# Designed miniproteins, single chains, continued (4), part 105

Each design is a single chain, and the fold is of that chain. pLDDT is the mean over its residues in the fold that is shown.

## One batch from the design tools (miniprotein)

Design m15897
Fold by ESMFold2-Fast:
Structure m15897 (fold): chain A 110 residues (1-110)
Amino acid sequence: SELLERARELLKRAEELLKKAKELLEKGKYEEAAKLAREAADLALEALRELLKIRPDDLELQEDLGIALILRALGDYLEAKGDFKAAAEAYIKAAELALEAARRRLEELE
């Protein structure tokens, strides 16, 4: 399944970026952490959207996507205010939620 392979590829890339973002956050490199965390969140959200194409009626998946999008938007708001630490934390939460939701769905589809 091409959609499943694409979702897996997106999740792997998101996990790698998320790990680097967390390391940068711990080192106080907030602007770099926010940038990588935002990229991780975007990739994880895209993986969730690919899974929603397979399960368009999955209400829990729609809810998880919605919450992750709200956290992603909160990150953008905080970044616009110059709060890169809070922005990174919000993007990390968005990425982690989307990654967890996507991993659960992939296990069910394999």
Scores: mean pLDDT 89

Design m15898
Fold by ESMFold2-Fast:
Structure m15898 (fold): chain A 61 residues (1-61)
Amino acid sequence: SDAERSAEAARRAAEEGDATAAAVGAYQMGLNGDKEKGLEGARAGTAGDAEAAAEGIVQAA
């Protein structure tokens, strides 16, 4: 699905160290999936933790 493609792209952004892009991706994935996991990822990304944000994206999808 497009959600899986978006989750993968956001996870790759997090691997590149773009915590802000990862936070946005986690929030968007949460809107269409697991809101709680998406918010956890977004919070981590806004704090600069790109890896935790990427995990939130995967779990929200």
Scores: mean pLDDT 72

Design m15899
Fold by ESMFold2-Fast:
Structure m15899 (fold): chain A 102 residues (1-102)
Amino acid sequence: MEEEGKEIEEEEKEEIERIEKTEKDPLVREARILAVRANELLQLGNLYYRAGKTEEAIRKYREALRLLDEAIRLYREAGDEESAELLEAVKAAVERRIERLE
């Protein structure tokens, strides 16, 4: 689990660095970085759940929901409703997962 978690963190860091260098719209850049970080937290939550660490998994999922909410807000402010709607669907799926685990 620790090795898998570190690999996920390294991949997300590289993707964030790419976004910071290539995305010129500051709202879209921030929204994309938050979405990448939310995805990392969802992957880590799935690893914790598979390891039997349900409370840790729920904490990671809830942290991901906070980042998704912020990314959705920024995408809407930037006028990117399609990306906002996609993240709303992801948010709904994560909320259903937390409900099933509690």
Scores: mean pLDDT 84

Design m15900
Fold by ESMFold2-Fast:
Formats: sequence, structure tokens, C-alpha cells
Structure m15900 (fold): chain A 83 residues (1-83)
Amino acid sequence: GPPPLRPRSFEEIEEELELASKALLDYVRKHPDLPLEQVRAAVEQLKADFLDRAERSGVTPEERERLLQKFDELAEEILKAAE
């Protein structure tokens, strides 16, 4: 039978962040009429949601820092696409 469900890992959270960020980037690229302030709000909300999820999932401070660094790279790409 299928393997039992396991707890979420840091790697799974990181992959979910990448997928969500890529989806937002694709949405911004398809909707150039979006106000920059709405895109910034969406980026900040995504950051807040993933940081909260990471903290609640028991990630270490070092893992949280790595997640933030990866988010910052993705956020810059999204914001650049909105300009």
C-alpha cells in the first residue's frame, strides 16, 4: 500500500514557497495593469504567510534565514516584472 503520511519538512515548505512565488510571478506577467502597490502587498503577504508557517512547523532559525534569503530573490524577480 502507499506509505504513511509524514510530517512536513523544511524542504517541502521551501518547494511550496517556490511554487507560490512562481505562480504570483506568472500572474503579474499576465496582468500588467496591476497596480505596483497591490503586487507589493501580495509579495509581503506571501512572505508573512510562509514565515508564520515555518515558525509553526518548528524550523530552526538557520532554516528560517535560508527561507528568507530564497524569498528575497523570488520577491525581487516578481517586483521587477511588475515595473
Scores: mean pLDDT 78

Design m15902
Fold by ESMFold2-Fast:
Structure m15902 (fold): chain A 85 residues (1-85)
Amino acid sequence: DPEAKREQERLETAYELGKEAALSDAKFEEFVEKGLLTEEQIKKYEESQKKFDELLEKHMTPEEKEAFRKGYEEKKKEIEKEKKK
């Protein structure tokens, strides 16, 4: 069923985007901690994240949002475990 395959692909894409978002957030936090970012860069990142969250709320299906959050949460936990080493 091509429709079922497209739905699966959308969910997989949302999941991977969630993992990428978690990795980007972790790198951003590391750069802030190390003092590598200007105040302007920090503000631009925060604005982009807020706009992205609003887009997710308005444009993703509930299933896509769940897949995104799942990917984000799993990647965040993975990064946190690595940081504790």
Scores: mean pLDDT 79

Design m15903
Fold by ESMFold2-Fast:
Structure m15903 (fold): chain A 61 residues (1-61)
Amino acid sequence: MDEEYKEIAELLVKKVLENIDKLTDEQIEAAIEGLKELAEKYPVVKEIAEETIKKLKEKKE
């Protein structure tokens, strides 16, 4: 699996989570959709994407 994609995904996830309190519900939904697409194209980031989606959903609730 490509370590580079995992590192990039981890960095993007960190940026999203650091700003989660500033995101609108619409932005959270867009982030969830983007992460789902990323996980479908790059299975190596699936675990990180799924964990982040869960956190985003918890924040929206």
Scores: mean pLDDT 75

Design m15904
Fold by ESMFold2-Fast:
Structure m15904 (fold): chain A 73 residues (1-73)
Amino acid sequence: MDGDWAAQAAAYEAELAADPQNARAWFNLGVALRQLGEYERAAEYFEKALALDPNLPGAAGAAETARALAAAA
């Protein structure tokens, strides 16, 4: 399913164009991409969120899971 998650990803990309330091927006973009099956890109964006906020709740686990899913593809 790409409708709702694709719309979420586009919204967070627009938010990040205005504020590229928004770690939460990077994390939410990663979540949307993971739901779309874009595991490699999701992992990259979770890593970006962690680079901006290393204590962001759930981000480290999400990055690890997305990395594992990307490696299995």
Scores: mean pLDDT 80

Design m15905
Fold by ESMFold2-Fast:
Structure m15905 (fold): chain A 68 residues (1-68)
Amino acid sequence: SLAEELAKELEKYGVDPATARVIARHAVKLAERAKQAGVEDPEAFAREYLKEILKRLYEAGLIDVKPE
């Protein structure tokens, strides 16, 4: 599922598995709401949300691997 894929991406950047699953589920839920609001690519929306979370975590010093 998309949530599992996003959680594994977060884990690659050093987010613990429990936190990664919570963030991933939230990203999917936001993407589903975005789809209902007319967003053409909800999967891309979820992935962009994930990138912003990773960037914020890196800037806060909570992960050591810089997101791309």
Scores: mean pLDDT 83

Design m15906
Fold by ESMFold2-Fast:
Structure m15906 (fold): chain A 65 residues (1-65)
Amino acid sequence: MLSEETIERYLRTARELIEQAKKAIENGDLESAEKMKKAAYTIADVLAEQRPEEAERIKAEVDKL
């Protein structure tokens, strides 16, 4: 079971990864964008048991990129 502090850190990290992926796409760096998207998905999977709604939201945002 993840602590609330760990969950908040992971949520913050996922948001940062999504923003970095958007910037990488704008710069034409699709390989870096793909790595950042994959990292955000991994965080969503870790959060899925305790924060399923937020995990699904992260995946949806990544899928729209």
Scores: mean pLDDT 85

Design m15907
Fold by ESMFold2-Fast:
Structure m15907 (fold): chain A 60 residues (1-60)
Amino acid sequence: SAQEEELLAEALRLTEDTLKKPLSSETIEEIIKSLEEMAKEKPELAKIYQAQIDKLKAFA
């Protein structure tokens, strides 16, 4: 529970900080791939990672 909340908060913070700066399409694609791998590794958090992927795709 607490560990899951911490990991989720860290993933969200990383994504938000990344989106605050101008990014190349290449960088956005790499971040999306990383989030897809994280979703596979932690399926319990897949819904949250998918939401971040959707945000990144909107910027690509």
Scores: mean pLDDT 70

Design m15908
Fold by ESMFold2-Fast:
Structure m15908 (fold): chain A 75 residues (1-75)
Amino acid sequence: KEEEAEKYIRIAVGAYTGALLARENGDDDLAAHLEKVADRWVDKASEILGLTPDERKALRDEVRKRAEELAAQQR
């Protein structure tokens, strides 16, 4: 259960990282698409973990923070 949620979180981090890089390259359409994909994976992980709405928001914020760190490493 938690292992599956961690996998979805890693996928979401990757998708948000891709969205940040796409936006930096001026590809706003791709960035918007990847953000929607990432949000779906965060929602799935949140459902598996039984998170409240506030906890889901905190998880999304943490995933976005990790994505920003990864994007910075690729710059």
Scores: mean pLDDT 82

Design m15909
Fold by ESMFold2-Fast:
Structure m15909 (fold): chain A 72 residues (1-72)
Amino acid sequence: SELEKKAEEIARLAMEGLLAYQAGDVERAEKLGEEIKEKLEEAKKTLSEEEYKKLLELTEEIFRKMAEEYLA
């Protein structure tokens, strides 16, 4: 679904940002954080409250799975 694709996109950006931060690339981490913020603000304006909540839940689940593979 569109919602799952958006969640995966945001989770991937968050993982890239975390890895950049851990590597000491603060500027890249900040830029990725701004991109995530923009995508979430757009989603909040275009999605219903229920869909936005589902997007956040999906994003957290996907990010957690990625973190387990890359950070643990």
Scores: mean pLDDT 84

Design m15910
Fold by ESMFold2-Fast:
Structure m15910 (fold): chain A 98 residues (1-98)
Amino acid sequence: MLSKELMEKLVEMGVLNAMMTLLAWASLKAGELTEEEKKKILEMAREIVELGKEAIKEYPEAADLVNKELQQALDDLEYWAKKIPELKPIVEEFKKLA
């Protein structure tokens, strides 16, 4: 059984990924990705990586599960970067931090 604290970190990573997806989708629909929106997506991407690293440090037995969540966030971010090329630098930053 996963600890409550680990479960909460995994849920927060998922919520942040959903928020990044919503913001990317809204930007695509508007036909414009603003500097403020890029900054928010970058901040959310960084927070996902930080939460994942903290989770692995505190719960090394759950590393595979946490790495799956990190990979899902990266896959989703790469998907949006194909539609919004201005997101490509954020994908590269995520890869450097992970």
Scores: mean pLDDT 86

Design m15911
Fold by ESMFold2-Fast:
Structure m15911 (fold): chain A 82 residues (1-82)
Amino acid sequence: EVYEKAAEALKNGDGLKARDILVEAGYSEIEAATAVAYVGKDAPNLSVEELKKKIEEGIKLAREAENPIQVVVDYLKEAKKK
């Protein structure tokens, strides 16, 4: 449902509204901005289903990039302190 509302905003060319919808739903600004950027300029030409898939992929990319990197960095810092 949230992805559908964001997809509809992107289909209308309103990336700012799509970002706001995702942030209001509890996603971080980085997750929301990454999802909007990942969909790109072709958003008005894509179906709502295709847009939903790209939004989901963008959010997953942001989460996997930040959380694994942070965990790895913290682990390496602990190893180097010893």
Scores: mean pLDDT 71

Design m15912
Fold by ESMFold2-Fast:
Structure m15912 (fold): chain A 58 residues (1-58)
Amino acid sequence: MTLDEVVATGDAELATVVGELVKLGADPGKAAEIVKKALDAGKSGTEAFRLAAEELGL
């Protein structure tokens, strides 16, 4: 999944968090998968960002 595909989903929270992770060097597809899983579990965008950053080694 590309960053453009994430933005095209219309999910502003997902797109914002993935965009910030990509700025830190994250792969957009891997970041989107982790963030979406965290948001689907009821985590906040800030918590989803932290979990993805830790899992991706950022």
Scores: mean pLDDT 77

Design m15913
Fold by ESMFold2-Fast:
Parts: sequence; C-alpha cells; structure tokens
Structure m15913 (fold): chain A 55 residues (1-55)
Amino acid sequence: KRAEFYKQTAEEIKERLTREQALKAFDVMIEIAKQKGDEETIEVIKEYREEFLKE
C-alpha cells in the first residue's frame, strides 16, 4: 500500500535530515500527494509531521 511506503520514508527522513529539512520534505510530499489526489498519503504524512513537531 502506498501509504506504508511514505510512512517508511518519513522514518528515514527523521534519522538523516535535520528537523527543519525533514519538515520541508514532509511539506513537499504533502503537496505532491495533493496534486495526485492521494488523500490517504496526505493524512499519513500530516500525522507524521505533527508527531515530529511534538518531539
């Protein structure tokens, strides 16, 4: 499932990028998902972004 792929990618981003860069990457992924109409992916990435901001 596509959402699982993005979840794994988000985990890797958290480890390799600075917090600021990771947040920008999540924003880019959300915009791409919006253009494709992939609502599930948008929700998954937004949830990940929110969790990342809290920690």
Scores: mean pLDDT 72

Design m15914
Fold by ESMFold2-Fast:
Structure m15914 (fold): chain A 55 residues (1-55)
Amino acid sequence: SVEAKIAQLKAQAAENKEILREIMRRRGASQEVIDKGIALLDKSTEAQIAALKKQ
């Protein structure tokens, strides 16, 4: 179902955000740069959810 796909996408997005934070911190990125990266990921996830809802 679309609902199950959205739930899975949200769960994967949450995991990907934690992975991104860890990688960026390890590579010496500032908190501001990390926050910007996370915001871009969130925007991408919202777009994917919107696309699924249109199906």
Scores: mean pLDDT 85

Design m15916
Fold by ESMFold2-Fast:
Parts: C-alpha cells; structure tokens; sequence
Structure m15916 (fold): chain A 67 residues (1-67)
C-alpha cells in the first residue's frame, strides 16, 4: 500500500516536471518554477530526496530567469 502511494506521488511529480519543461520552453519561467516546486514537494512526500533536490534546483534556476 505505501509503495503504491509512493509510486503514485513520483508519477505525479514526473508529470509536473514535464509540464514545467513545456512552460519553460515557451518562456514562462515563473509558471515552470511553480510546477517544479510542486514536483519537489511530491518527491519529498515519496521519500525521493535526490529527485526532490533536483526539482528544487530547477525551480531556483527558473526563478532567476523570470527575474
């Protein structure tokens, strides 16, 4: 049960990363950063610290581009 819940969270985070990359490719860096932050939260809930950290770094980079 917990493993399935973790997998569902990771799949949701992956979909948010895909959406974020699409927004970034269109120049909407602020929206892209928000989706990467949501992905970070989902990866943390799933216990995937490595992916959570990657998503956080991507969000930070995109926020700098939006400024």
Amino acid sequence: AEEQRKANLENAAKQLETLADDYASKGDYETAARYYRKAHDLYEQAGNTEKAEESRRKADELEKKAA
Scores: mean pLDDT 85

Design m15917
Fold by ESMFold2-Fast:
Structure m15917 (fold): chain A 67 residues (1-67)
Amino acid sequence: MEDEINKLAEEAVRAAREGDLKKAEELIKKIEEMAKELAPVDQKTAIWARYAAKEVREELERAKKEM
């Protein structure tokens, strides 16, 4: 599960850097949805997913500044 979250985060960062901001936002949303689904069952993985989403949002903002 953590590996899947990391893979989605890496894909979102890549999309942001390639200028596909829409795809990056959609991938971030998927990570956040996974965190919500995991929260009642697996708190540790849910926390991991929230951190991943936050990191990707920071990278998205950084990519915008490179324009």
Scores: mean pLDDT 78

Design m15918
Fold by ESMFold2-Fast:
Formats: structure tokens, C-alpha cells, sequence
Structure m15918 (fold): chain A 68 residues (1-68)
């Protein structure tokens, strides 16, 4: 399900040593990326490609992931 995919993505991102992950309610994750712009772009492309139920936005050094 979309919710199970969202939980799996949250756990994957929380395991990344170059990222700090915050859960905002049930449908939003904010990821602060410390790996530089290439790593941030890589994570954004992975989320867009693999998780069609998730909306991705980039805000500086942060990714905002929202379950549709």
C-alpha cells in the first residue's frame, strides 16, 4: 500500500548517515541532507522514480516528502 511504501521510505532515509529525518504527522517527512547537492538530488530522484504515491519538493538542503 502507499502507506507501507511511505513507512519503508522513512526507515530507509532514517538509516542514511548523511541525512536527518523528521516525521511531521502521518503523511509528511522532512529530510535534511548533509551529503551535498549531488546526494540530495540522488535521494529526490529515487523518491520520484520508486514511489509514485509520494510528492517530492526540494527546499534548500531539505527534501519534503508528502504522501498524496
Amino acid sequence: SAMEEFEALYEELAADPRAEVERIGERRIVVTVHGGPAHLIGLALRAIGDYPAIEVSIEGDKLVLTLK
Scores: mean pLDDT 81

Design m15919
Fold by ESMFold2-Fast:
Structure m15919 (fold): chain A 83 residues (1-83)
Amino acid sequence: MVELAERQAEFAKAVLDELAKRGLISPELAERAKRALDRVVEALRAGDEEALERASRELERLYAEILKQVGEETFLEVGKEVF
C-alpha cells in the first residue's frame, strides 16, 4: 500500500514540475505541493492518522489553487503527456 502511494506521489510531482516548467503555476506553488505530497507519504509510513489528515487537507487546498490557475482540462492534458 505505501509503495503505491510513493509511486502516485512521484507521478504527481512530475506533473507539478511540468506545470511549473510550462509557466502554468509558480515554482513556489509546485514546491509547496510537492512538500505536502512528501508529508502525506511520511504520515502513511508512520501510521500517523493526525499527520495524515493535516497533510491531506494542506494538499487539497494546494491542488484547489492549482486547478483554479490551470483548469481541469489542462491539468489532465499535462498528466497524459508526462506518462
Scores: mean pLDDT 81

Design m15920
Fold by ESMFold2-Fast:
Structure m15920 (fold): chain A 55 residues (1-55)
Amino acid sequence: MPSAEGAAAAVRALGAAGGAGLLMKVGHLTPEQAAEAMVRGGTPREEAEAGARAA
């Protein structure tokens, strides 16, 4: 895959990971619950799951 497209996807995933990490740390949510909360907040499911996994 082109590095530019991969880098953009990685940066977006790292942003989602920060949000998921905050939800898990402050809200005491599991990674699955954090991903579900992000999806309900408008985050695409694939990105929310990747962010929660990275957190």
Scores: mean pLDDT 68

Design m15921
Fold by ESMFold2-Fast:
Structure m15921 (fold): chain A 68 residues (1-68)
Amino acid sequence: DKKKKEELKKLIKEYLKKIDNIEQEVTDEAIDSLIESKEELKEKVEEAKKKGENEITKFYEEILKIIE
């Protein structure tokens, strides 16, 4: 669903902006790629866990659950 995908992308951008105030590592294209690429999304979950970013980890896990 294109609309659901756009809403998720917007939510992720707003959330990351609040935390880091930096979007250079997570562009619209990168978010689209994460939603479409199961392997890349899993790697992002592992990175967030390694950094102790529980809320970001939960968001990536939720996206992974949706695309599975």
Scores: mean pLDDT 64

Design m15922
Fold by ESMFold2-Fast:
Structure m15922 (fold): chain A 66 residues (1-66)
Amino acid sequence: NADEALEKGKKALEEGNYEEALRYFQKAIDIDPNNIEALNGMAIAARKLGDEELASQYLKKTLSLL
């Protein structure tokens, strides 16, 4: 489920596995496209990987849902 994928994404972020974090947050978004925490997680992981454009896209999506 989305919550399980979200939890795995957060753990991957804590471990510094940013590519794995993106994969889990993407799974959470695939289940719940408006999951604000998963969208924010995508932005954080993308930024950690140096992909500022991708990070900005997900932050913009998150803000549009608030």
Scores: mean pLDDT 82

Design m15923
Fold by ESMFold2-Fast:
Structure m15923 (fold): chain A 65 residues (1-65)
Amino acid sequence: MEEVERLVAELEADPDNPEAVFRLGKAYLKLGEPEKAIVVFKAVIEHYPDSPYAEEAKKLLEKLK
């Protein structure tokens, strides 16, 4: 929970931070909230398509569904 809150605050301070968005998705997976993780990973792909994190998010989405 603390990790999610920290990453959200980090994104508010630096919205162009695909690493923090990707880590937020992984944090939701660790918390057992895959539906929230899916939404976050889709956001990485939509907002940061040229990031290496977009490719990793796609891989995780394929494994989840």
Scores: mean pLDDT 75

Design m15924
Fold by ESMFold2-Fast:
Order: structure tokens, then C-alpha cells, then sequence
Structure m15924 (fold): chain A 56 residues (1-56)
């Protein structure tokens, strides 16, 4: 899936997570702007998962 492409690769996980969060926010804004509520929900879920991983 598009969301997992960079996150699953080896490297500095913290940097990858922050970069991924910024990209997800952009994608979420576009989905909301287009009225794609299902996609917006999925993107929000992914962002929440990344946030939880930072706390763990």
C-alpha cells in the first residue's frame, strides 16, 4: 500500500515516521477537499497508528 512504502524500509525509524506523518496530513487534506470520506478515514487511522508507535 502507498502508506507503508517508506515506513517498512530500514533506516532511522523516527525520521521516517515524522516524514510520513507530514505526507499523511497532506493526503488527508486532499481527501477531505475532494469529499472522499472513506479515504480520509483510512489516512487518519494510519496517522493514529504512527502516533501510537512513537509513544511505544
Amino acid sequence: SDVSQQGRLGGNYALGVKDRQNELQGQLARAVSRGDLDRARQLRDRAQQLYQQQLS
Scores: mean pLDDT 68

Design m15925
Fold by ESMFold2-Fast:
Structure m15925 (fold): chain A 68 residues (1-68)
Amino acid sequence: SAAEAAERAKKFAEERAKERAEALAEYLGKTGASATAEVLPDGTVKVTVRVGDELREFLIDPAAVTDK
């Protein structure tokens, strides 16, 4: 069913976003920057990066809330 296909697509997008966020955090860790990646209940991926004394936050929303 179309509803089942949409549900699978959403889950796949969430997993892909999490994998990319984790890969980015690992890559930044190797360059001397510390990074953490977290998937929020809303499907938003929060990436926090620390470079020296500077802390930066990035929000990646993989949920297309306007896509029905």
Scores: mean pLDDT 64

Design m15926
Fold by ESMFold2-Fast:
Structure m15926 (fold): chain A 64 residues (1-64)
Amino acid sequence: MSKLREAAVLLATGTILRAGGYADGMRYLRLGDEEKAKEKFEEGEKLGEELKEKAKKLEEEAKK
């Protein structure tokens, strides 16, 4: 498999996870669970950044 393809999949997955974290966070805010909402927002952002960094490293390897 191409490392560039793997990087693209990781970027797409990171975007989906950020969107999911936002959706979950908004749902918990509606339920009045502010602490859980904050946790979901932070989890989504953290996972998105981790996958973005992994994708960047794979892209750099593909350029070699």
Scores: mean pLDDT 78

Design m15927
Fold by ESMFold2-Fast:
Structure m15927 (fold): chain A 105 residues (1-105)
Amino acid sequence: DEVEELVELFKRDPEAAIRELIRRGRYVLAMAVAILADLVGFAARAFEEALGLTDPAEAAARFGELLEEAGGLVGEIALELKEQGRTLDEESKEEIVRRLAEKLK
């Protein structure tokens, strides 16, 4: 299962998960993983390298768009989990990655 392979990679090596998602062109999901793993700075560098962004203004605008979209989706699922009596623990972060990977296919 591609989704479960991604969840396991997120648990074991979130930096590798971000790089793999960027390689696959799954940019919103890559940024969502970065938010959940507290690796937004790492993701920004990886995106700059992968997209060949050399203009700081264009890079900032593109990252802002990805952060807004990914943050919104993470927030929606986090609120759904909160309504189900869950907090943002490690298991909830894994569930957010799983749900987003399914929705963004």
Scores: mean pLDDT 82

Design m15928
Fold by ESMFold2-Fast:
Structure m15928 (fold): chain A 123 residues (1-123)
Amino acid sequence: MIILDNKKFIPAATETIKELREKYPDLVIRLGYLDVENLTVYEVNLETGELGGIVVRGDSLEELFRKVVELAKAVGEKATVFFSDNEELVKLAKEAGFDYAYLINSNEELKEKMKEIAEELAA
């Protein structure tokens, strides 16, 4: 499961996931959006880029990130991945037990990191 906290990265992430699904058809990739203000993770519709149903809610960011990791393990996700332009959120995701958490500053950096992780997980 891939989580973003900034909507500006959603178009690049959805485009990259479509490419990765063609290259690695057995790799199930899900995209979530972290609404920090409402302490809620929403599923992202990969066809439209729009927010769908609630994945998890928490009472704190630390609880929310832990719940994402627990849910991903329970449903058999290969990895939990967090991308943000906020260094403090990246640190919290690492502390919560995310397999990957990266500070990103561009759509190109996001696309490159997503491809690297998918190649590693498909091996």
Scores: mean pLDDT 88

Design m15929
Fold by ESMFold2-Fast:
Structure m15929 (fold): chain A 64 residues (1-64)
Amino acid sequence: SDEAQAETAVRLLEEAGYSKDDIILSVALGTGEEKETFEDWSLEELYEAMKKAVKEKRFVVAGV
């Protein structure tokens, strides 16, 4: 994915009621240092990763 696809994924999550700052922060925390960039992810993968990370941020899950 490219930067435009990442922006689209952020917009989709924002429309679902999450803030942009929380989405970006959660993705950064969830991807880990070994992961490269948003450009290495498909829009679908990025969206699912962001959604999962935001949900984990909203409530703590075992194994974080």
Scores: mean pLDDT 53

Design m15930
Fold by ESMFold2-Fast:
Structure m15930 (fold): chain A 88 residues (1-88)
Amino acid sequence: LEEEIARLEAELRALEAELTALAERVRADPADRAALAALLETARRAAELAVRLAELLREAGRLTEADVEAVRAHAAALIAALEALAAA
């Protein structure tokens, strides 16, 4: 469990770095639809990992069920916001 948590934390950190770089590209050139598409795809991957990490942290007794639901809600809101941006 601890090794799995550490692995997912490392993967999520790497995806967060990628998201930051892609967000900077979109911010610099909002017409770069490829960068926006990559940002959305990377955000979906990060959201999936964040939820999985939250579930494992709950299993380890480090988070509550309410904390996991908050992570799910936040992830869904982020994806919805990026999808709206991509549609504009």
Scores: mean pLDDT 81

Design m15931
Fold by ESMFold2-Fast:
Structure m15931 (fold): chain A 97 residues (1-97)
Amino acid sequence: SEKQKEILKKLLEKVKKGSLTPQDIADAMYEIIGDEELAQLLNSEEISFAELQKLMDEKGLSGEERLLAQTLAIIALYVRKGLNRETVIRLLENLLG
């Protein structure tokens, strides 16, 4: 959706400025999907992908929402680990394309 694209563009601007945090990614998850448990999981120090899968199944997420949730979880982990900004940019651009 256009709202989703605008939220993802804001994350792109933050990563380019070096200000992107795991909390920003959790906030984006909440704004797009509207689920507090999914958002809280993405701001965890250790993201359980088994718990992510369980929550996606319990909440009945669509295929597009599942792809978004999984990609944002990967981005959150990469940001927390201090991975290369260009990799995070490419992952966000893939969600926008």
Scores: mean pLDDT 84

Design m15932
Fold by ESMFold2-Fast:
Structure m15932 (fold): chain A 68 residues (1-68)
Amino acid sequence: SLEELRRAVERGRAVLEQHRKTAPAEAEPLLERLEEEIRRAEEALREGNEEEAKRHLEKASELASTLP
């Protein structure tokens, strides 16, 4: 549902913010990609495109799993 996807985006933002506080400089490109995927998911949700939002959130989750 859109509500579940909105909550997932909020969680993604919180994870990104936490990593930004402690991440080494080498992780910056990965954090930038993570932020971009979250931003794209937010845009898709504003347009009501659940499939597109889910796709970007899945990419964000994959990127986050590679963070130290």
Scores: mean pLDDT 82

Design m15933
Fold by ESMFold2-Fast:
Structure m15933 (fold): chain A 66 residues (1-66)
Amino acid sequence: SMELLEEAFEHVVQAAKALREGDTKKAQEHFDKAVELAKKAGLADESASRDEVLEALGRAVSSRQG
């Protein structure tokens, strides 16, 4: 659902903020949650890599802003 994707995007934003603050552990936790939510939303297969899921999330954001 779009709601799950929006929640996943929120976790990506929080991960980026944590990285800027030097909190690598918190950033990893937020990225993991974003990947989980994106897969649950059907954006990627369960076997997809973290990088593949995050790339798909970025494309989904771009397509909805057009």
Scores: mean pLDDT 78

Design m15934
Fold by ESMFold2-Fast:
Structure m15934 (fold): chain A 59 residues (1-59)
Amino acid sequence: SREELEKEIEELEREGVRAYLAGDLAATAQLLRRIAELHEKLGKHEHAERLRQRADELL
């Protein structure tokens, strides 16, 4: 459901912040891509593309 996807996004976003603060750029990029997949399932294609671009920039 939409609510379940939104809750998963919030949890992954918290994990992403923790990974970023720990300096784990590879984990941060992977989490951003996972969050983008969930946004795409919600029909938020532009938001998903922006997240993928941010992940690519962490390389």
Scores: mean pLDDT 87

